# Designed miniproteins, single chains, part 43

Each design is a single chain, and the fold is of that chain. pLDDT is the mean over its residues in the fold that is shown.

## One batch from the design tools (miniprotein)

Design m1576
Fold by ESMFold2-Fast:
Structure m1576 (fold): chain A 85 residues (1-85)
Amino acid sequence: SPLVEKAKALAREALKLAREALKSEDEEKQKKLLEEAEEKLEEARKALEEAKKEGAPREELLEAEEELGIAELVLAVAKLVLNSK
């Protein structure tokens, strides 16, 4: 499903951005990377919801949900660590 593939790609981009934020020593860059990661996750969630409505295969949906969940967890940890100063 093109929408499932889109959701996975967006989730992977969000994960990469969250990891880059954690590695950055620049507070302004950290904030920008976290904001971009959040936007990518929102787009991924929308693509996944559309895929579900269009009847994408269950196995593909589960794989995308797992990748999205991992990206959401990493972003949450990144926000917690960086907000803790």
Scores: mean pLDDT 86

Design m1577
Fold by ESMFold2-Fast:
Structure m1577 (fold): chain A 58 residues (1-58)
Amino acid sequence: DEYLKEQAEIVKKAILEDKRLSEEQKEKFLKKIDEALKKKDIKAIAEVGQELLLSRLK
């Protein structure tokens, strides 16, 4: 669980610091991270991080 919390915290900070995301988009991503933490789903956390990374390539 410590690893999951650490990864979620990293992605949450990336979401909050992303100037290209609206408040609504940030809320959606944060909700997905919270749901992934409740389900202990590391893949879902990684997927949100990947979506943020892909946005940087545009």
Scores: mean pLDDT 75

Design m1578
Fold by ESMFold2-Fast:
Structure m1578 (fold): chain A 75 residues (1-75)
Amino acid sequence: SMRVSEGLIKSLEESLKIVEEAKKNEEKVRKEIEEKIKELHPETTEESIELAFEIADKLDEALKKQLEQLKEMKK
């Protein structure tokens, strides 16, 4: 049977804490990421950068929902 481990939940919580710390510095980190993307790929449009950040935000939400599901399975 597939079971959710305590270690898996803890690892996801630790990963989310790193993401939350990054979000607290979001404006600065976001600007640095945008500059790096444009440096490596100067053909990148502002719309592409915005879309990439929107996708990243949706992935963060999906990870939070997944963690909630795993916590529910442990209850």
Scores: mean pLDDT 67

Design m1580
Fold by ESMFold2-Fast:
Structure m1580 (fold): chain A 75 residues (1-75)
Amino acid sequence: MKLSETELAKAVAEVALASYKAAALSLKDEELRKRLVEVADEGIERVKAAKTAEEVEKALKETKEEIEKLEEEAK
């Protein structure tokens, strides 16, 4: 079994985003939880739609930046 660079990038990104989603589901702040889950789900869909490893990396980076922004706004 051989994973392409894109397939490997997708697997890593999907695991990372799924981990963010799982962490978000444990939050007591319902508004922040809902927004973080939404962003993580959108990020996973973008990763799945990507055609190259570079597109996967961009989708993951943009999703992480949005998560960080929401966490900062929640302060």
Scores: mean pLDDT 80

Design m1581
Fold by ESMFold2-Fast:
Structure m1581 (fold): chain A 72 residues (1-72)
Amino acid sequence: SLEEIEKLKEEVERLVVRIILLDEEVGLQMAKEAREVIEKADELAKKGDYEGAKKLLEEMIKKLRETLEKLS
């Protein structure tokens, strides 16, 4: 659903902010990648591919969580 996509986008943005606070350089790089992923997910959702959009956002969330673990 669109609401589920919006929740996943909020989680991506929240994780990016946490990374920026730990390592600004890595965080800004992750912010750029997250922006590109969000744009692709929005395009898929606009075409009715909510499962494709969800998958892209979940893969980005996984990458962001792994990045946070390495910086901890």
Scores: mean pLDDT 88

Design m1582
Fold by ESMFold2-Fast:
Parts: sequence; C-alpha cells; structure tokens
Structure m1582 (fold): chain A 88 residues (1-88)
Amino acid sequence: VEEAMQALDDGDPEKALELAQEELEKDPNNAEAWAVLGAAYNALGDYEKAKEYATKALELDPSNQNARMVLAQALKGLGKEEEAQEVL
C-alpha cells in the first residue's frame, strides 16, 4: 500500500491504480488498498468509481480516515457538497 500511496504523491495515479489492484489480489479485505484505489480514480477524474471503492473501504473499516477523505473528494467531484461535509 505504501508504494501505491507514493505513486499518488508522485503524480502517477495509473501506477497507484496498478499497485492497489495488486494488493487487493493478495488481500481483498485490505481496506487501505480499496481507499488508495478510490484515491487513484479521484486523481483520474472518475468520481463514481472513487465513491464506489471508498465506500467498499469504509464497509471493511468504518474508521479509515483515508477512505473518508477519498469519499468526500469524490462527492465534491460529483457536485454533492453537503454530503461531502457530512463524511468529513
């Protein structure tokens, strides 16, 4: 997961997407990997997929702060400002 997060920091969301998918193949219950996958889709402008994967992360770990941040960003991208404020 750290390598996928580093790829996002480096401005390479496609690499982050690939690395997060590899983590999920090893452990499909890894909430942080789902959150990173959502963050990669936010960076690519696919807010619906970002919302879907961030929601999956929160189903696995409701306390995951990265997933909440990703979900809030996706909701803002979709024009749902009020819902984004409630998630944070």
Scores: mean pLDDT 82

Design m1583
Fold by ESMFold2-Fast:
Structure m1583 (fold): chain A 88 residues (1-88)
Amino acid sequence: KVEELRRKRARELIDEWAAKGSPLGQALKRLIDEGKEDEALRIVEGLEDFTLFMEALVESGFTPEELRAAYDRRVAEREAQLKAEAEK
């Protein structure tokens, strides 16, 4: 069940990134459209932390303090979301 929830969340994350104009999100969504969903989900699992970092960079304007705060917030949001999803 947890693996199914992670796959669902990863797909939602890809859609969210693509909606925000992320080149990474667009590329991953294209892989899904091409029938390579498993590959896209493996990439998300490997790059989720990197993507949170990149999103924090955009939010922070690249100051070290703001970057740290934005990254920590996104990590906490992602963990809370997964926990809430798993408890349903």
Scores: mean pLDDT 71

Design m1584
Fold by ESMFold2-Fast:
Structure m1584 (fold): chain A 94 residues (1-94)
Amino acid sequence: SVEDLEKMREIMLEKMKEVKVPEEVVKKIDELWNKAIEAVKKGDLETAIKTLEELVRLLVEEAMKSKDEKQKTLLISMGAEAKAFKDELEEELK
């Protein structure tokens, strides 16, 4: 899951740059992804889940604010993927 999260972060950063997501938004998204990855590496699944939940909220909020259809579609897609990772980690805690 850590390797998959790191690969996803790299792909997401490239795609956000391609569709010209504002740099401040990209930075916030990257900070939350890195925080989630670090939490998973430490075995702190509760922090990882909370961080991914924050990331999903940020992605949905920024998608709703965007007037660019490509940015909106990408941010929604990224939010769905972050939610899938959160749900997978929640199953590990049960």
Scores: mean pLDDT 84

Design m1585
Fold by ESMFold2-Fast:
Structure m1585 (fold): chain A 63 residues (1-63)
Amino acid sequence: LREEARKLFTEAMEAYKKGDIKKAIEKLEEAIRLLESLPETMEVDIELSFTRMFLSIAKLELE
């Protein structure tokens, strides 16, 4: 589950770098959903924070 969220985050970063912002947003939303299903840990909280921040940045790129 957590590794799946990590993979989605990595795929989102790759899509973002290639200019596919919509795909990046989709991957980030899926990663957030998976992370939200996990119990609290420092690592999960950190990953959630970074993923949400990246999602906000990606949405700004949609003009």
Scores: mean pLDDT 77

Design m1586
Fold by ESMFold2-Fast:
Structure m1586 (fold): chain A 94 residues (1-94)
Amino acid sequence: MPQITVSLSATTVKAGETLTVTVTNLGAEPVTVTVLVLDANGEAVAGSAPVAVAAGGSATFEITIEKAGNYTVVAVATDAAGNSSTASANVTVT
């Protein structure tokens, strides 16, 4: 199974401010990572293109959220065998 962690540049940002999301692959295998931003209703309001991340590597994503609210940033990692895992972090937009 993929082993990833997600780190945010801030836990509170202003609407229209850039949020930096760092996803680290802690596993022994390369993974493909996609980042999604979910609103309080679980609806995807932003997302990234898929990025390949080597074993022990990291990828950085820049995300802007235009509307104030509570959001969950979800990183989805998939390996070559089709195994997937997620990591998430919460951010408040003011």
Scores: mean pLDDT 84

Design m1587
Fold by ESMFold2-Fast:
Structure m1587 (fold): chain A 75 residues (1-75)
Amino acid sequence: SLDEAARAIASMGKERALRIVEAGLESPDPEVQVLAARALKYLDPNDPRVKELIERLRQSPHPEVQKAAEEAAKK
C-alpha cells in the first residue's frame, strides 16, 4: 500500500527520505506524488525542507496529491 511504502521511506532517516521525496516530485505519476506527500506526513512538519516540499506538492494539478499534501501540512 502507499501508506506502507510512505512509512518505509520515512523510516530511512530524514536526509534519505527527503532525497526520495524530491525525486518523486519530478515524476508525472500522481501515485508517486501521493507517495511523496504521505512520506512527508511522517516527518517533522516544522522542518523548513518538509514545509517547502509540502508546498510544492500543493501545486499539483491532481486533487488526490493536493489532499495528501494538505494532510501532511496539518501536523
Scores: mean pLDDT 81

Design m1588
Fold by ESMFold2-Fast:
Structure m1588 (fold): chain A 76 residues (1-76)
Amino acid sequence: SSSEQARKLIEEGKKLLEEGKYEEAIRKFEEAANLGSHDPELTAEALENAAEAYKKLGDEKAAKVYERGARRVREL
């Protein structure tokens, strides 16, 4: 299922985050958010993890955009 695929992408992204591969991690989290669009909690988790990766890259503006996106998804 798309939810199962999205969870796998989040797991892969988290591993990349731990390895310091922030740009690759962001791509995995963005893919997960797109696939999990029908699951607000899963989508929010992917966006929150992407925000963390952007913070690690020093891109505070992008991090805030993704944090706001996650909050809005949870409020729906």
Scores: mean pLDDT 86

Design m1589
Fold by ESMFold2-Fast:
Formats: C-alpha cells, sequence, structure tokens
Structure m1589 (fold): chain A 94 residues (1-94)
C-alpha cells in the first residue's frame, strides 16, 4: 500500500478526499505520515481535523502528543475535533 499518494491527497481540494486520506494513513500506520497528519490538524474542515487526530492516535507516535494537546486547548476547534484529539492522546499514552 503506497503512503506517498495518500500524503498528496491530504492537500486535495475536496475535504472528503482529505479526510479519507488521513484515515487510510492511520490504518497503514507508517510513521512517514506523522508530520503531514500533524499539518492536517490545522485543516479548515472539521472532518479532516478529526480524521487527522484519530489517524495520529492509531499510528501512536509520541511526536503527535504536543500538537494534539494544542488542539484540545484551541478555542476555534469544534467539540468533535477536541473529542477526537482527546481519544488520540489516550491511544498514544496507552
Amino acid sequence: MEVEPLIEKLKDPDPEVRAEAALRLGEIGDKRAVEPLIEALKDPDDRVRAAAALALGRIGDKRAIEPLEEVVRDESASERVKEAARLALEMIKA
């Protein structure tokens, strides 16, 4: 399964494509996706932000801890995005 095409899809104009790419990267678990997924936590679409958070939780790389804690503290983040970030932190710290 190729990681590089999915990383490119994180910048697709369609938020549904970006969200699906994030979830697929989480399923694959390749650490090459960690930094691109951390960038996707700042996506303008809440579904993409939540998908990126869950993907980082599935990969379990500690580099995601501080960015996910920032999402939890972000006043502009929806409750859905904050819930995904909290779940991801629990998955990484388990």
Scores: mean pLDDT 87

Design m1590
Fold by ESMFold2-Fast:
Structure m1590 (fold): chain A 111 residues (1-111)
Amino acid sequence: REAAREGAEEAMRKASEAGKAAVAASADGAKGAAAGVAAVGAGASALVAERAGTEEGARAAAEGAREAARAAAEAARAGKGEGGEEKAEEAERKAEEAARAAEEAARAAAA
């Protein structure tokens, strides 16, 4: 129970970090901001599901974090421009970390 909840929380934190990195990577800010909002929104939804205090809630939280990570990775790629390439790569790495944390949380919730 606690392991599944902690995993979901960590996945949400990593998804939020990926969203912030995607916003920073956007040359225009518009695409990064949209993905950042999507990542934060999914993380918030996951947190609400986790508050249900059930293993189903923890799994839903992990799924939300994974979706947020995908949105952040997409924005990071769109933000790749002259001078923004390094930030876009960092955002992609953080999005992958969030996705992996979400997978771990989902497995813990299933156990």
Scores: mean pLDDT 61

Design m1591
Fold by ESMFold2-Fast:
Structure m1591 (fold): chain A 71 residues (1-71)
Amino acid sequence: FEERRKKIVELSKPKFDELNAETKKRSAEMEKNNDNSVENTIRFTADSLIRIGDILDEAIKEVKEEEKKKA
């Protein structure tokens, strides 16, 4: 478990760092443009959650492929 968790974290970390940077940039742009309506905020949050799911799913798939390679 712990080794698998470490690999998933390692594989997802750079993508999470990228997502975090994008999130901060988009949040600042929305605030600057006064485009922070409730609807836009909800949509932005939903998009972020979907992206997190995609990052984790990709990392899990990669770890599974490595495990198959091991035997």
Scores: mean pLDDT 72

Design m1592
Fold by ESMFold2-Fast:
Structure m1592 (fold): chain A 108 residues (1-108)
Amino acid sequence: AVVVTQEKETTAGEGGLALAKATVTGATFDDISWYKEKADGTVIPLIVNGQSANAAYDGRVGVAADGEEFTIAIGPATKEDEATYYAQSNAESPPVRGEGTKLTVVPA
């Protein structure tokens, strides 16, 4: 069965690298999508099936896979990057979405 597990919270220094991690069973890199949800409920696709989905984030967002661990990296981190980041596995139908990781950006 596909299971998506995320950390509830993560913190990055302003100008540093922000990381959100998900552990996903039964998926490959090309099955994973990442979404940013702002405090107002606006959802922005950042990565769709391993591919960049938002030109405004090109050069600032990267993704990696290591076994069952999938990571989105945002750098340099800014206050505007504060949001909840959701990992979604598209390896099965319907897609399985994690509960989200809330990113806090602190002054460095």
Scores: mean pLDDT 84

Design m1594
Fold by ESMFold2-Fast:
Structure m1594 (fold): chain A 64 residues (1-64)
Amino acid sequence: SAATEKVVAAAKAELGVPNLSEAQLREVVRLAREGKEEEAIKLLVDAGASEETAKRAVELIKNA
């Protein structure tokens, strides 16, 4: 749905990862859900997030 696309775009903007693809975002969610926090953080950092932002994002995703 269009609403889902808008939410995903807003989330990427809030996390400071505009270069993160939808597939990469889904992988970050999956890794965080599986307890692979370091791998999820590394994906976000590679996409342009700071380490602090990446850690916060993974924590928020795990609690969502």
Scores: mean pLDDT 74

Design m1595
Fold by ESMFold2-Fast:
Structure m1595 (fold): chain A 114 residues (1-114)
Amino acid sequence: MEQVEALRSLAETLQKAAEKFREAAGADRDTMIEIVREVRKELSEALDKAAQVTEYGEELRADRDKFVEMADTAIRAAELSPEAGRGAAQAMADFLNKAVERYRKRAEELEKKL
């Protein structure tokens, strides 16, 4: 059940990241940029690790690439406008919450397969 544990651990990491981005949306510009940079590194590493140990490697790498793109966009938006940065941080939280539900479902499907 190593794949199930990896997907559940990833879902927990993604959930905490979504909470950090909700907090970032209410923060000042510099704090928001710092949070986005920290989470970008942590989630990129977590998604790549899960991709190496599960059968969902393509899906996980696609989510990593999308997340990195969104994070880079959020940093640029925050540098130009605090309002645009907040919108981008909220969009990242929404993306991560959907990913949490998806990977929890993948973990449940693996448990049922044997």
Scores: mean pLDDT 84

Design m1596
Fold by ESMFold2-Fast:
Structure m1596 (fold): chain A 69 residues (1-69)
Amino acid sequence: SMAEERKKREITLIGAVELAKALRAGEGDEEALRARAEALIAEARAAPPLPEEELKRLEEEYRKLVAEG
């Protein structure tokens, strides 16, 4: 169970970063990509055992994308 929970959290962070990169590249529906990225970041924050440094890096990347959008 713990291993599965850790894997889900890792996948959530990776997914959020990939969506943030896609949004920055102008790939797909920007509004949908932003909403999904924000949802994944919120999910990652709801899983406290995730490394704070990685979450901070993800949030910084997302903020840069929003500023450029």
Scores: mean pLDDT 62

Design m1597
Fold by ESMFold2-Fast:
Structure m1597 (fold): chain A 60 residues (1-60)
Amino acid sequence: MTTVTIEFPSLNAAIGAALAVIGDVPEAKVKIEGNTVTITAPDTPEARAVVAEVKARHAA
């Protein structure tokens, strides 16, 4: 399991990112604390690609 912490510009951006990860990586665990999203996902190329895409589209 790999854990990634990403800070977003707003709570709405954090929620959008969390929903995208949960939808595409069902084994991922996501925690939202204010504007910060902590994602714990399997260390697979597919999970890494989803996290990278979400970070690119939703992070500040």
Scores: mean pLDDT 76

Design m1599
Fold by ESMFold2-Fast:
Structure m1599 (fold): chain A 92 residues (1-92)
Amino acid sequence: EVADTLRAIAGVAEELAEAAEKGDYQRSANLSTALGILISALDVLGHEDIAKELEPLFRKAIKALDEGNFPEASKYARQLAEKARALADEIA
């Protein structure tokens, strides 16, 4: 269900925030790839409105990682996790 996908997005985003907070670029990069795949899956499954709500925070987190700004990457990843959980709760 889409709620399960949103909870998975929230979990991966939280792990990304923790990895970024620790300055672990390799783990952050791997988690970012997984997160992008999950958000893309929402769009492919016809939930493009939900995907569009998550994309701005995801892009901000990735941009911060590319710039080496780990505190900002962690911040946006946490905001993404919170938004994904809120959306999951609305449709559960």
Scores: mean pLDDT 86

Design m1600
Fold by ESMFold2-Fast:
Structure m1600 (fold): chain A 89 residues (1-89)
Amino acid sequence: MSKRELELQIEAALIIMEAEVLKLAAKKIENEKAREEVLRLAEEAIELATEAERLAEAGDLEEAEKKIEEAREKVREAKELLEKAEEEE
Protein backbone atom coordinates (compact mmCIF):
# COMPACT_ATOMS: atom_id res chain seq x y z
CA MET A 1 0.00 0.00 0.00
CA SER A 2 1.32 3.46 -0.91
CA LYS A 3 1.55 6.19 1.76
CA ARG A 4 -1.08 8.26 -0.10
CA GLU A 5 -3.44 5.25 -0.37
CA LEU A 6 -3.13 4.68 3.39
CA GLU A 7 -3.64 8.41 4.13
CA LEU A 8 -6.84 8.44 2.02
CA GLN A 9 -8.15 5.32 3.79
CA ILE A 10 -7.47 6.91 7.20
CA GLU A 11 -9.18 10.15 6.12
CA ALA A 12 -12.26 8.24 4.90
CA ALA A 13 -12.45 6.27 8.17
CA LEU A 14 -12.26 9.49 10.21
CA ILE A 15 -15.06 11.05 8.12
CA ILE A 16 -17.26 7.96 8.70
CA MET A 17 -16.65 8.19 12.46
CA GLU A 18 -17.47 11.92 12.51
CA ALA A 19 -20.65 11.36 10.47
CA GLU A 20 -21.79 8.59 12.85
CA VAL A 21 -21.26 10.99 15.79
CA LEU A 22 -23.35 13.60 13.92
CA LYS A 23 -26.17 11.03 13.53
CA LEU A 24 -26.16 10.52 17.31
CA ALA A 25 -26.03 14.29 17.95
CA ALA A 26 -29.01 14.79 15.59
CA LYS A 27 -31.19 12.95 18.15
CA LYS A 28 -30.87 16.10 20.34
CA ILE A 29 -32.54 18.25 17.65
CA GLU A 30 -36.17 19.05 18.52
CA ASN A 31 -36.90 20.49 15.06
CA GLU A 32 -37.88 17.45 12.96
CA LYS A 33 -36.94 19.05 9.61
CA ALA A 34 -33.48 20.10 10.84
CA ARG A 35 -32.94 16.64 12.39
CA GLU A 36 -33.85 14.92 9.09
CA GLU A 37 -31.46 17.21 7.13
CA VAL A 38 -28.53 16.48 9.48
CA LEU A 39 -29.25 12.72 9.28
CA ARG A 40 -29.45 12.81 5.48
CA LEU A 41 -26.17 14.76 5.14
CA ALA A 42 -24.41 12.41 7.59
CA GLU A 43 -25.65 9.35 5.67
CA GLU A 44 -24.50 10.89 2.35
CA ALA A 45 -21.06 11.57 3.90
CA ILE A 46 -20.78 7.92 5.06
CA GLU A 47 -21.67 6.68 1.56
CA LEU A 48 -19.13 9.00 -0.11
CA ALA A 49 -16.37 8.10 2.39
CA THR A 50 -17.10 4.37 1.98
CA GLU A 51 -16.79 4.75 -1.81
CA ALA A 52 -13.53 6.68 -1.29
CA GLU A 53 -12.12 3.76 0.76
CA ARG A 54 -13.04 1.35 -2.06
CA LEU A 55 -11.47 3.61 -4.71
CA ALA A 56 -8.27 4.04 -2.65
CA GLU A 57 -7.96 0.26 -2.21
CA ALA A 58 -8.37 -0.12 -6.00
CA GLY A 59 -5.56 2.43 -6.56
CA ASP A 60 -7.86 5.13 -7.98
CA LEU A 61 -6.38 7.84 -5.76
CA GLU A 62 -7.66 10.84 -7.74
CA GLU A 63 -11.31 9.68 -7.56
CA ALA A 64 -10.86 8.67 -3.90
CA GLU A 65 -9.60 12.18 -3.06
CA LYS A 66 -12.57 13.74 -4.89
CA LYS A 67 -15.04 11.57 -2.93
CA ILE A 68 -13.29 12.49 0.34
CA GLU A 69 -13.67 16.20 -0.51
CA GLU A 70 -17.40 15.69 -1.26
CA ALA A 71 -17.81 13.74 2.02
CA ARG A 72 -16.08 16.53 3.98
CA GLU A 73 -18.48 19.09 2.45
CA LYS A 74 -21.46 16.98 3.61
CA VAL A 75 -20.01 16.73 7.13
CA ARG A 76 -19.41 20.50 7.20
CA GLU A 77 -23.02 21.21 6.14
CA ALA A 78 -24.33 18.76 8.78
CA LYS A 79 -22.19 20.38 11.51
CA GLU A 80 -23.42 23.88 10.55
CA LEU A 81 -27.07 22.74 10.65
CA LEU A 82 -26.54 20.98 13.98
CA GLU A 83 -24.89 24.07 15.54
CA LYS A 84 -27.68 26.33 14.23
CA ALA A 85 -30.40 23.98 15.54
CA GLU A 86 -28.73 23.79 18.99
CA GLU A 87 -28.54 27.64 19.19
CA GLU A 88 -32.18 28.15 18.12
CA GLU A 89 -34.80 27.58 20.83
Scores: mean pLDDT 85

Design m1601
Fold by ESMFold2-Fast:
Structure m1601 (fold): chain A 79 residues (1-79)
Amino acid sequence: SLADLVRIASAIVAGDFETAREILEKSNLPEVAKKGLEALINEDFEKAREYAEKLKEEGDEKSADIILETIDALELQKK
């Protein structure tokens, strides 16, 4: 669900990767969304952007937007 995706994204932004992984494992998200979130946990922003683009191509713009917003938040934290 979108709620699970938002919770995972929030945990990633907080640096709580253990909680993010636990929610991800229990979530019923599309495989592409799961791979995008795994890339974020691994700080592979290029790969996360690739999965977000694939989600947009598949019509899942909401999941793609959340992943892209999460990348932006993480990049701001590194500055």
Scores: mean pLDDT 84

Design m1602
Fold by ESMFold2-Fast:
Structure m1602 (fold): chain A 92 residues (1-92)
Amino acid sequence: MKELIQRAAVVAAAAGIVLAAADFEKRLGGEAAAEAAEKAQEYARKAIEKAEEAIRAAEEGDLEKAEEYLREAERYLEEAHRYLDEAAAVVA
């Protein structure tokens, strides 16, 4: 139970870092990085939303629903990282 909440909090924190990093890449790369950076931000926001849903479900005692939302949050975070890497490649 505590481990699920902790994992969801870590995913939300990581997604927040991706949001900040994508904003920097967009500012550095301009239009060339913009599409990838915006997709990274979109998926990072989705990861935060699902992480928050996972925490709420865990607090309500619905561990099955909490695990499902956590898996969705982790998948969105992976997509956010893929697009962040694409945006960063434009600047590099």
Scores: mean pLDDT 84

Design m1603
Fold by ESMFold2-Fast:
Structure m1603 (fold): chain A 67 residues (1-67)
Amino acid sequence: APPLTLEEALKYYEEGKKAYEEGNYEKALEYYQKALDGFNQLGLAVDKKLYDETVENYLKALLEVLK
């Protein structure tokens, strides 16, 4: 996939949080994965705190999907 901008990756993160709040954990997991892929592609352009928070939220969504 083409590299995401920071703005696009952050938007995926926000969409993931919204999906999680709506109880759509599979969609939240998908959006968080897209955000993490974008953050990893950007490297040093990404705030580590934002990255760590996204990983934490990804793991929370993953645990909800793993029934």
Scores: mean pLDDT 79

Design m1604
Fold by ESMFold2-Fast:
Structure m1604 (fold): chain A 86 residues (1-86)
Amino acid sequence: MTLTVVFTNLTPEAKAQVLAFAEELRAGGVKVTVTVDGDTVTLTIENATIGLLLSAIGLAAELWLQGYEVESKLEGNTLTITVTAP
């Protein structure tokens, strides 16, 4: 399964955390394509497992615990995470 995870409305600090997450996935052998467009980061993950989906949700939860307002929407194979600064 190819999973697309879209993080939008990112602050520079939240964007750095998303990019670090993508680098950790790549270091672990996951085939990830990263696209950065302003305050939006799109991760295209090939052969995604349920564990990888849960890891993306875990990052959203971590941002929420840091004081960000986070909304998540899953449509088919696309998970959209909208972040609002504290």
Scores: mean pLDDT 83

Design m1605
Fold by ESMFold2-Fast:
Structure m1605 (fold): chain A 57 residues (1-57)
Amino acid sequence: MLARAVEDLPEVPPSVLGARKGDVVEILREYPDGLWEARSLRTGRVGLVGGDALELI
């Protein structure tokens, strides 16, 4: 499942995925607290991102 970042997201290593507004990510897993594990299609990195910062495509 693909999603787009609706805002710029700061990277916080090792766990938080950074993104630019408009970046497309692949959703790998959704966690109960609204955190999603995603892979950036631009960078190939995997990390956690808040679901509120993503729009499903």
Scores: mean pLDDT 78

Design m1606
Fold by ESMFold2-Fast:
Structure m1606 (fold): chain A 70 residues (1-70)
Amino acid sequence: MSVEEALAELEKILREAGVPKEFIDRLLEAVRAGRADEVTRLLVKALLDGVPLELVQRAAALAREVLALL
């Protein structure tokens, strides 16, 4: 999977889960910048804000794939 494909799938999952665009944009920027600690913090916040664990786990997997390619 390309970086752009993984980022597009990550955005889609979060958008369909009702996550605000501002949060999605912030998470995508953190992933693109290689800020693994920021990505982890944002995903934990999403879980605490009520995003289902399954979706957070899928988002984390996609983010890890992108970070591994950087």
Scores: mean pLDDT 81

Design m1607
Fold by ESMFold2-Fast:
Structure m1607 (fold): chain A 70 residues (1-70)
Amino acid sequence: MKLIEEAIRLAKEGLKAYAAGNLEEAERLFTEAAELLKKAGLSDEEADAVLLEGTAELEKELIEARQAAA
């Protein structure tokens, strides 16, 4: 699943950019990730589910780190 692996990698980079305040870069990376999932033959709903699952643990870690710092 090369396209799916690459899409999840890009989505994680996008989430890190978002956490760093680079919103424009985050949007670009998320867009590229979604395009790769669509090329892999996934529907929009399937692509959203894969990105959510693939980034869930990193997103949780980033939220927890922000809450601990705030």
Scores: mean pLDDT 76

Design m1608
Fold by ESMFold2-Fast:
Formats: sequence, structure tokens, C-alpha cells
Structure m1608 (fold): chain A 96 residues (1-96)
Amino acid sequence: SVEEEILKVVKEAIEKIYELLKDPNATREDIYRVIGEAVRKIEELLSKLTPEQARKVLDKVINLVKELGKKYNIPKEVLDRIIAALRGVADDVISR
């Protein structure tokens, strides 16, 4: 399902961010690139859903980001950036 594909993108992005946070050669810009790529793909997948379905899936995505952020000890600044980007997508997708 589209929901399962979106949740997979979220899990893979958080895991990649976790790997980058452990890499002494990785930059903050590398993390922002992963966030941007994941958000773009999530937005594309959400466009296949109705506004009501997209809203429900985005709520699940934000909850999953918070859960995985706690599990992987992702810094608050990075999590806040991910959640802000996803909320921006929510506003755009609901108006489609």
C-alpha cells in the first residue's frame, strides 16, 4: 500500500540519519539532504491519496518519527527539522 511505502521511507531515512550522526566525516548538510530527499518522496506518495487519507498517514508518520527519534537518540534539533518539514507537506497536501 502507499501507506506502507511511506512508512518504509520514514524508517530508512531515520536509519540513514542515525548512520550519518555516527560518521565523523558526515556534515550537517548531509543530514539535511537525507531529510529533503525523504520529504520529497513522502510528498509524492501522499499525492496519490485523498486529503483525508493523507492527513491520517501524516499523523502516523509524525508519530513514527518521534518514536524512532527516541529509539535512535536522534538530536532534538534534527527531529524538530524533520517534523517541521513534514507539517509543511501536510499543509500543501490537504489543499490538493
Scores: mean pLDDT 84

Design m1609
Fold by ESMFold2-Fast:
Structure m1609 (fold): chain A 120 residues (1-120)
Amino acid sequence: MTKEEAARRIADILERAADSFEVLANEYKAKGDEEKAEFYQRVADLLRQAAENARKGDFEGTAASLRALGDEVAKHAKDPEVAERIRAATDEMAENVRKGDVEGTRASLARFAQALARAL
């Protein structure tokens, strides 16, 4: 896989994740849960920023955006073990992105989503 192909595939993965969290934010808003709606919209916005950096081939910028996402989300976790899992998943995702590892990025994103579901 070329670096350019990896960048495009990683950007697509992150953009699809952002779209999914935006849908979730809209669902919570419809239920009157403004706090969860705002939180999931923030997650979507940060993933979209990471996707833009990946699309430009800026893997270091993408990695930094993903670590910032992990720190933001972990602050909302009431359980320290859940906060640690969120940070570990985003750190793993950042490392996979730096390597241009598309499948590793997808796997670590899935772990992040699972940890996030336990945070709230």
Scores: mean pLDDT 86

Design m1610
Fold by ESMFold2-Fast:
Structure m1610 (fold): chain A 57 residues (1-57)
Amino acid sequence: GAAAKAEALALARKYAEGLGKLSGTSPEEALQAMERAAERDPEKALAQARGAVATIG
């Protein structure tokens, strides 16, 4: 839902550099990928964002 999408995007913006490093991409590319994922499946995108953030520390 909208709440899951908003939280996934908030996490992606806050941790963009770390997400980019995990994916081997730029922070901008990582954020763009999360935006596309959240449009497709917001609940899955949120779960992925939380998992990635936990990996970053």
Scores: mean pLDDT 80

